# Designed miniproteins, single chains, part 108

Each design is a single chain, and the fold is of that chain. pLDDT is the mean over its residues in the fold that is shown.

## One batch from the design tools (miniprotein)

Design m3997
Fold by ESMFold2-Fast:
Structure m3997 (fold): chain A 71 residues (1-71)
Amino acid sequence: KEELLKKAEEFKEVAELIKKDPEKGKKKALELLTKYYGKDVADEIIKLGLSNEELREIMERAAQELEKKAA
């Protein structure tokens, strides 16, 4: 409940960071993905060759899904 909202906030903060500082934001996004989904999932996302915009959208969508699940 509260944990899901906290995770959602972390993903939203990383999405904003990608927008303002793409290199630092991408690094933080991969750290969050590794933390919550594991290294294998983070490595697969790296292999997809996502743009900064695509990665930001994934972070924003993850936050929205977590907020919806917490409701």
Scores: mean pLDDT 78

Design m3998
Fold by ESMFold2-Fast:
Structure m3998 (fold): chain A 92 residues (1-92)
Amino acid sequence: SSELEKLANELKEKLESQGIKAKVTIEGNTVTIELTPPNITTLIGIALRFIGLALDGIDIELSIEGDTLRIVIKAKNEEQLKRMLEAVIKSF
């Protein structure tokens, strides 16, 4: 979706404005966010924020791979995914 790609890019820019390197990828109703946070405090803060924003019909998986926090958001439909991304963007 063009709209989801715009939100993904907006999220990436918002995170980068906070000094967080970010890669956001969309596949269907799944968003994968790969973050390189500058320190552990920032990593914990981001992880807790995503957990706190989990909405009905949204599954969130978090993992740490080396220096990268990987967040996979799986939504039941595009509308739920858009709402989740908008909530995340507003939280930063």
Scores: mean pLDDT 80

Design m3999
Fold by ESMFold2-Fast:
Structure m3999 (fold): chain A 68 residues (1-68)
Amino acid sequence: SGASQAGLLAVQAAVDGKETIVTLDGEQTFRIGAGDITGGIGAALAAMGENPNTTTVTIGEETTTYES
C-alpha cells in the first residue's frame, strides 16, 4: 500500500539523518526529525490506520506521492 511505502521512505530518511514530512490526504501532517526512527514508525502506523487515498512524503526538496 502507499502508506507502507511512505513509511519505509520516512524511516530510511531518518536513518540517513534527514527530516521528513508525511502528509495524509493533504490534511494531516507529521514532521519527523532527523534520526527519529520511532517518529517515522509512528507516522507510518497512523497513515495505515487512517487509510488515506493519498500519502505524500517530503524529504528536503524531494516530494513523493503514493496513492491507494
Scores: mean pLDDT 76

Design m4000
Fold by ESMFold2-Fast:
Structure m4000 (fold): chain A 72 residues (1-72)
Amino acid sequence: SLSEKMLKIYAEKGFEAMLEEVKKLHLKQIEEGELSEEERKEYLEKLEKEVEELKRNREEAEKLIEEELAAR
């Protein structure tokens, strides 16, 4: 799954690399989703806030990711 792909990237390349891949997937979804320019702006703003939130809560996010990896 996509989540499995993200977990692999985290395990191999770390948190920042995973966030960059998340951003790329969301950008691809915007392009494929046939959104208006206004909808794309709103999506990009939400994506940026989501990435900032993950960076702010990095320690907690990494612990949850590591627990998910250990459970599999």
Scores: mean pLDDT 75

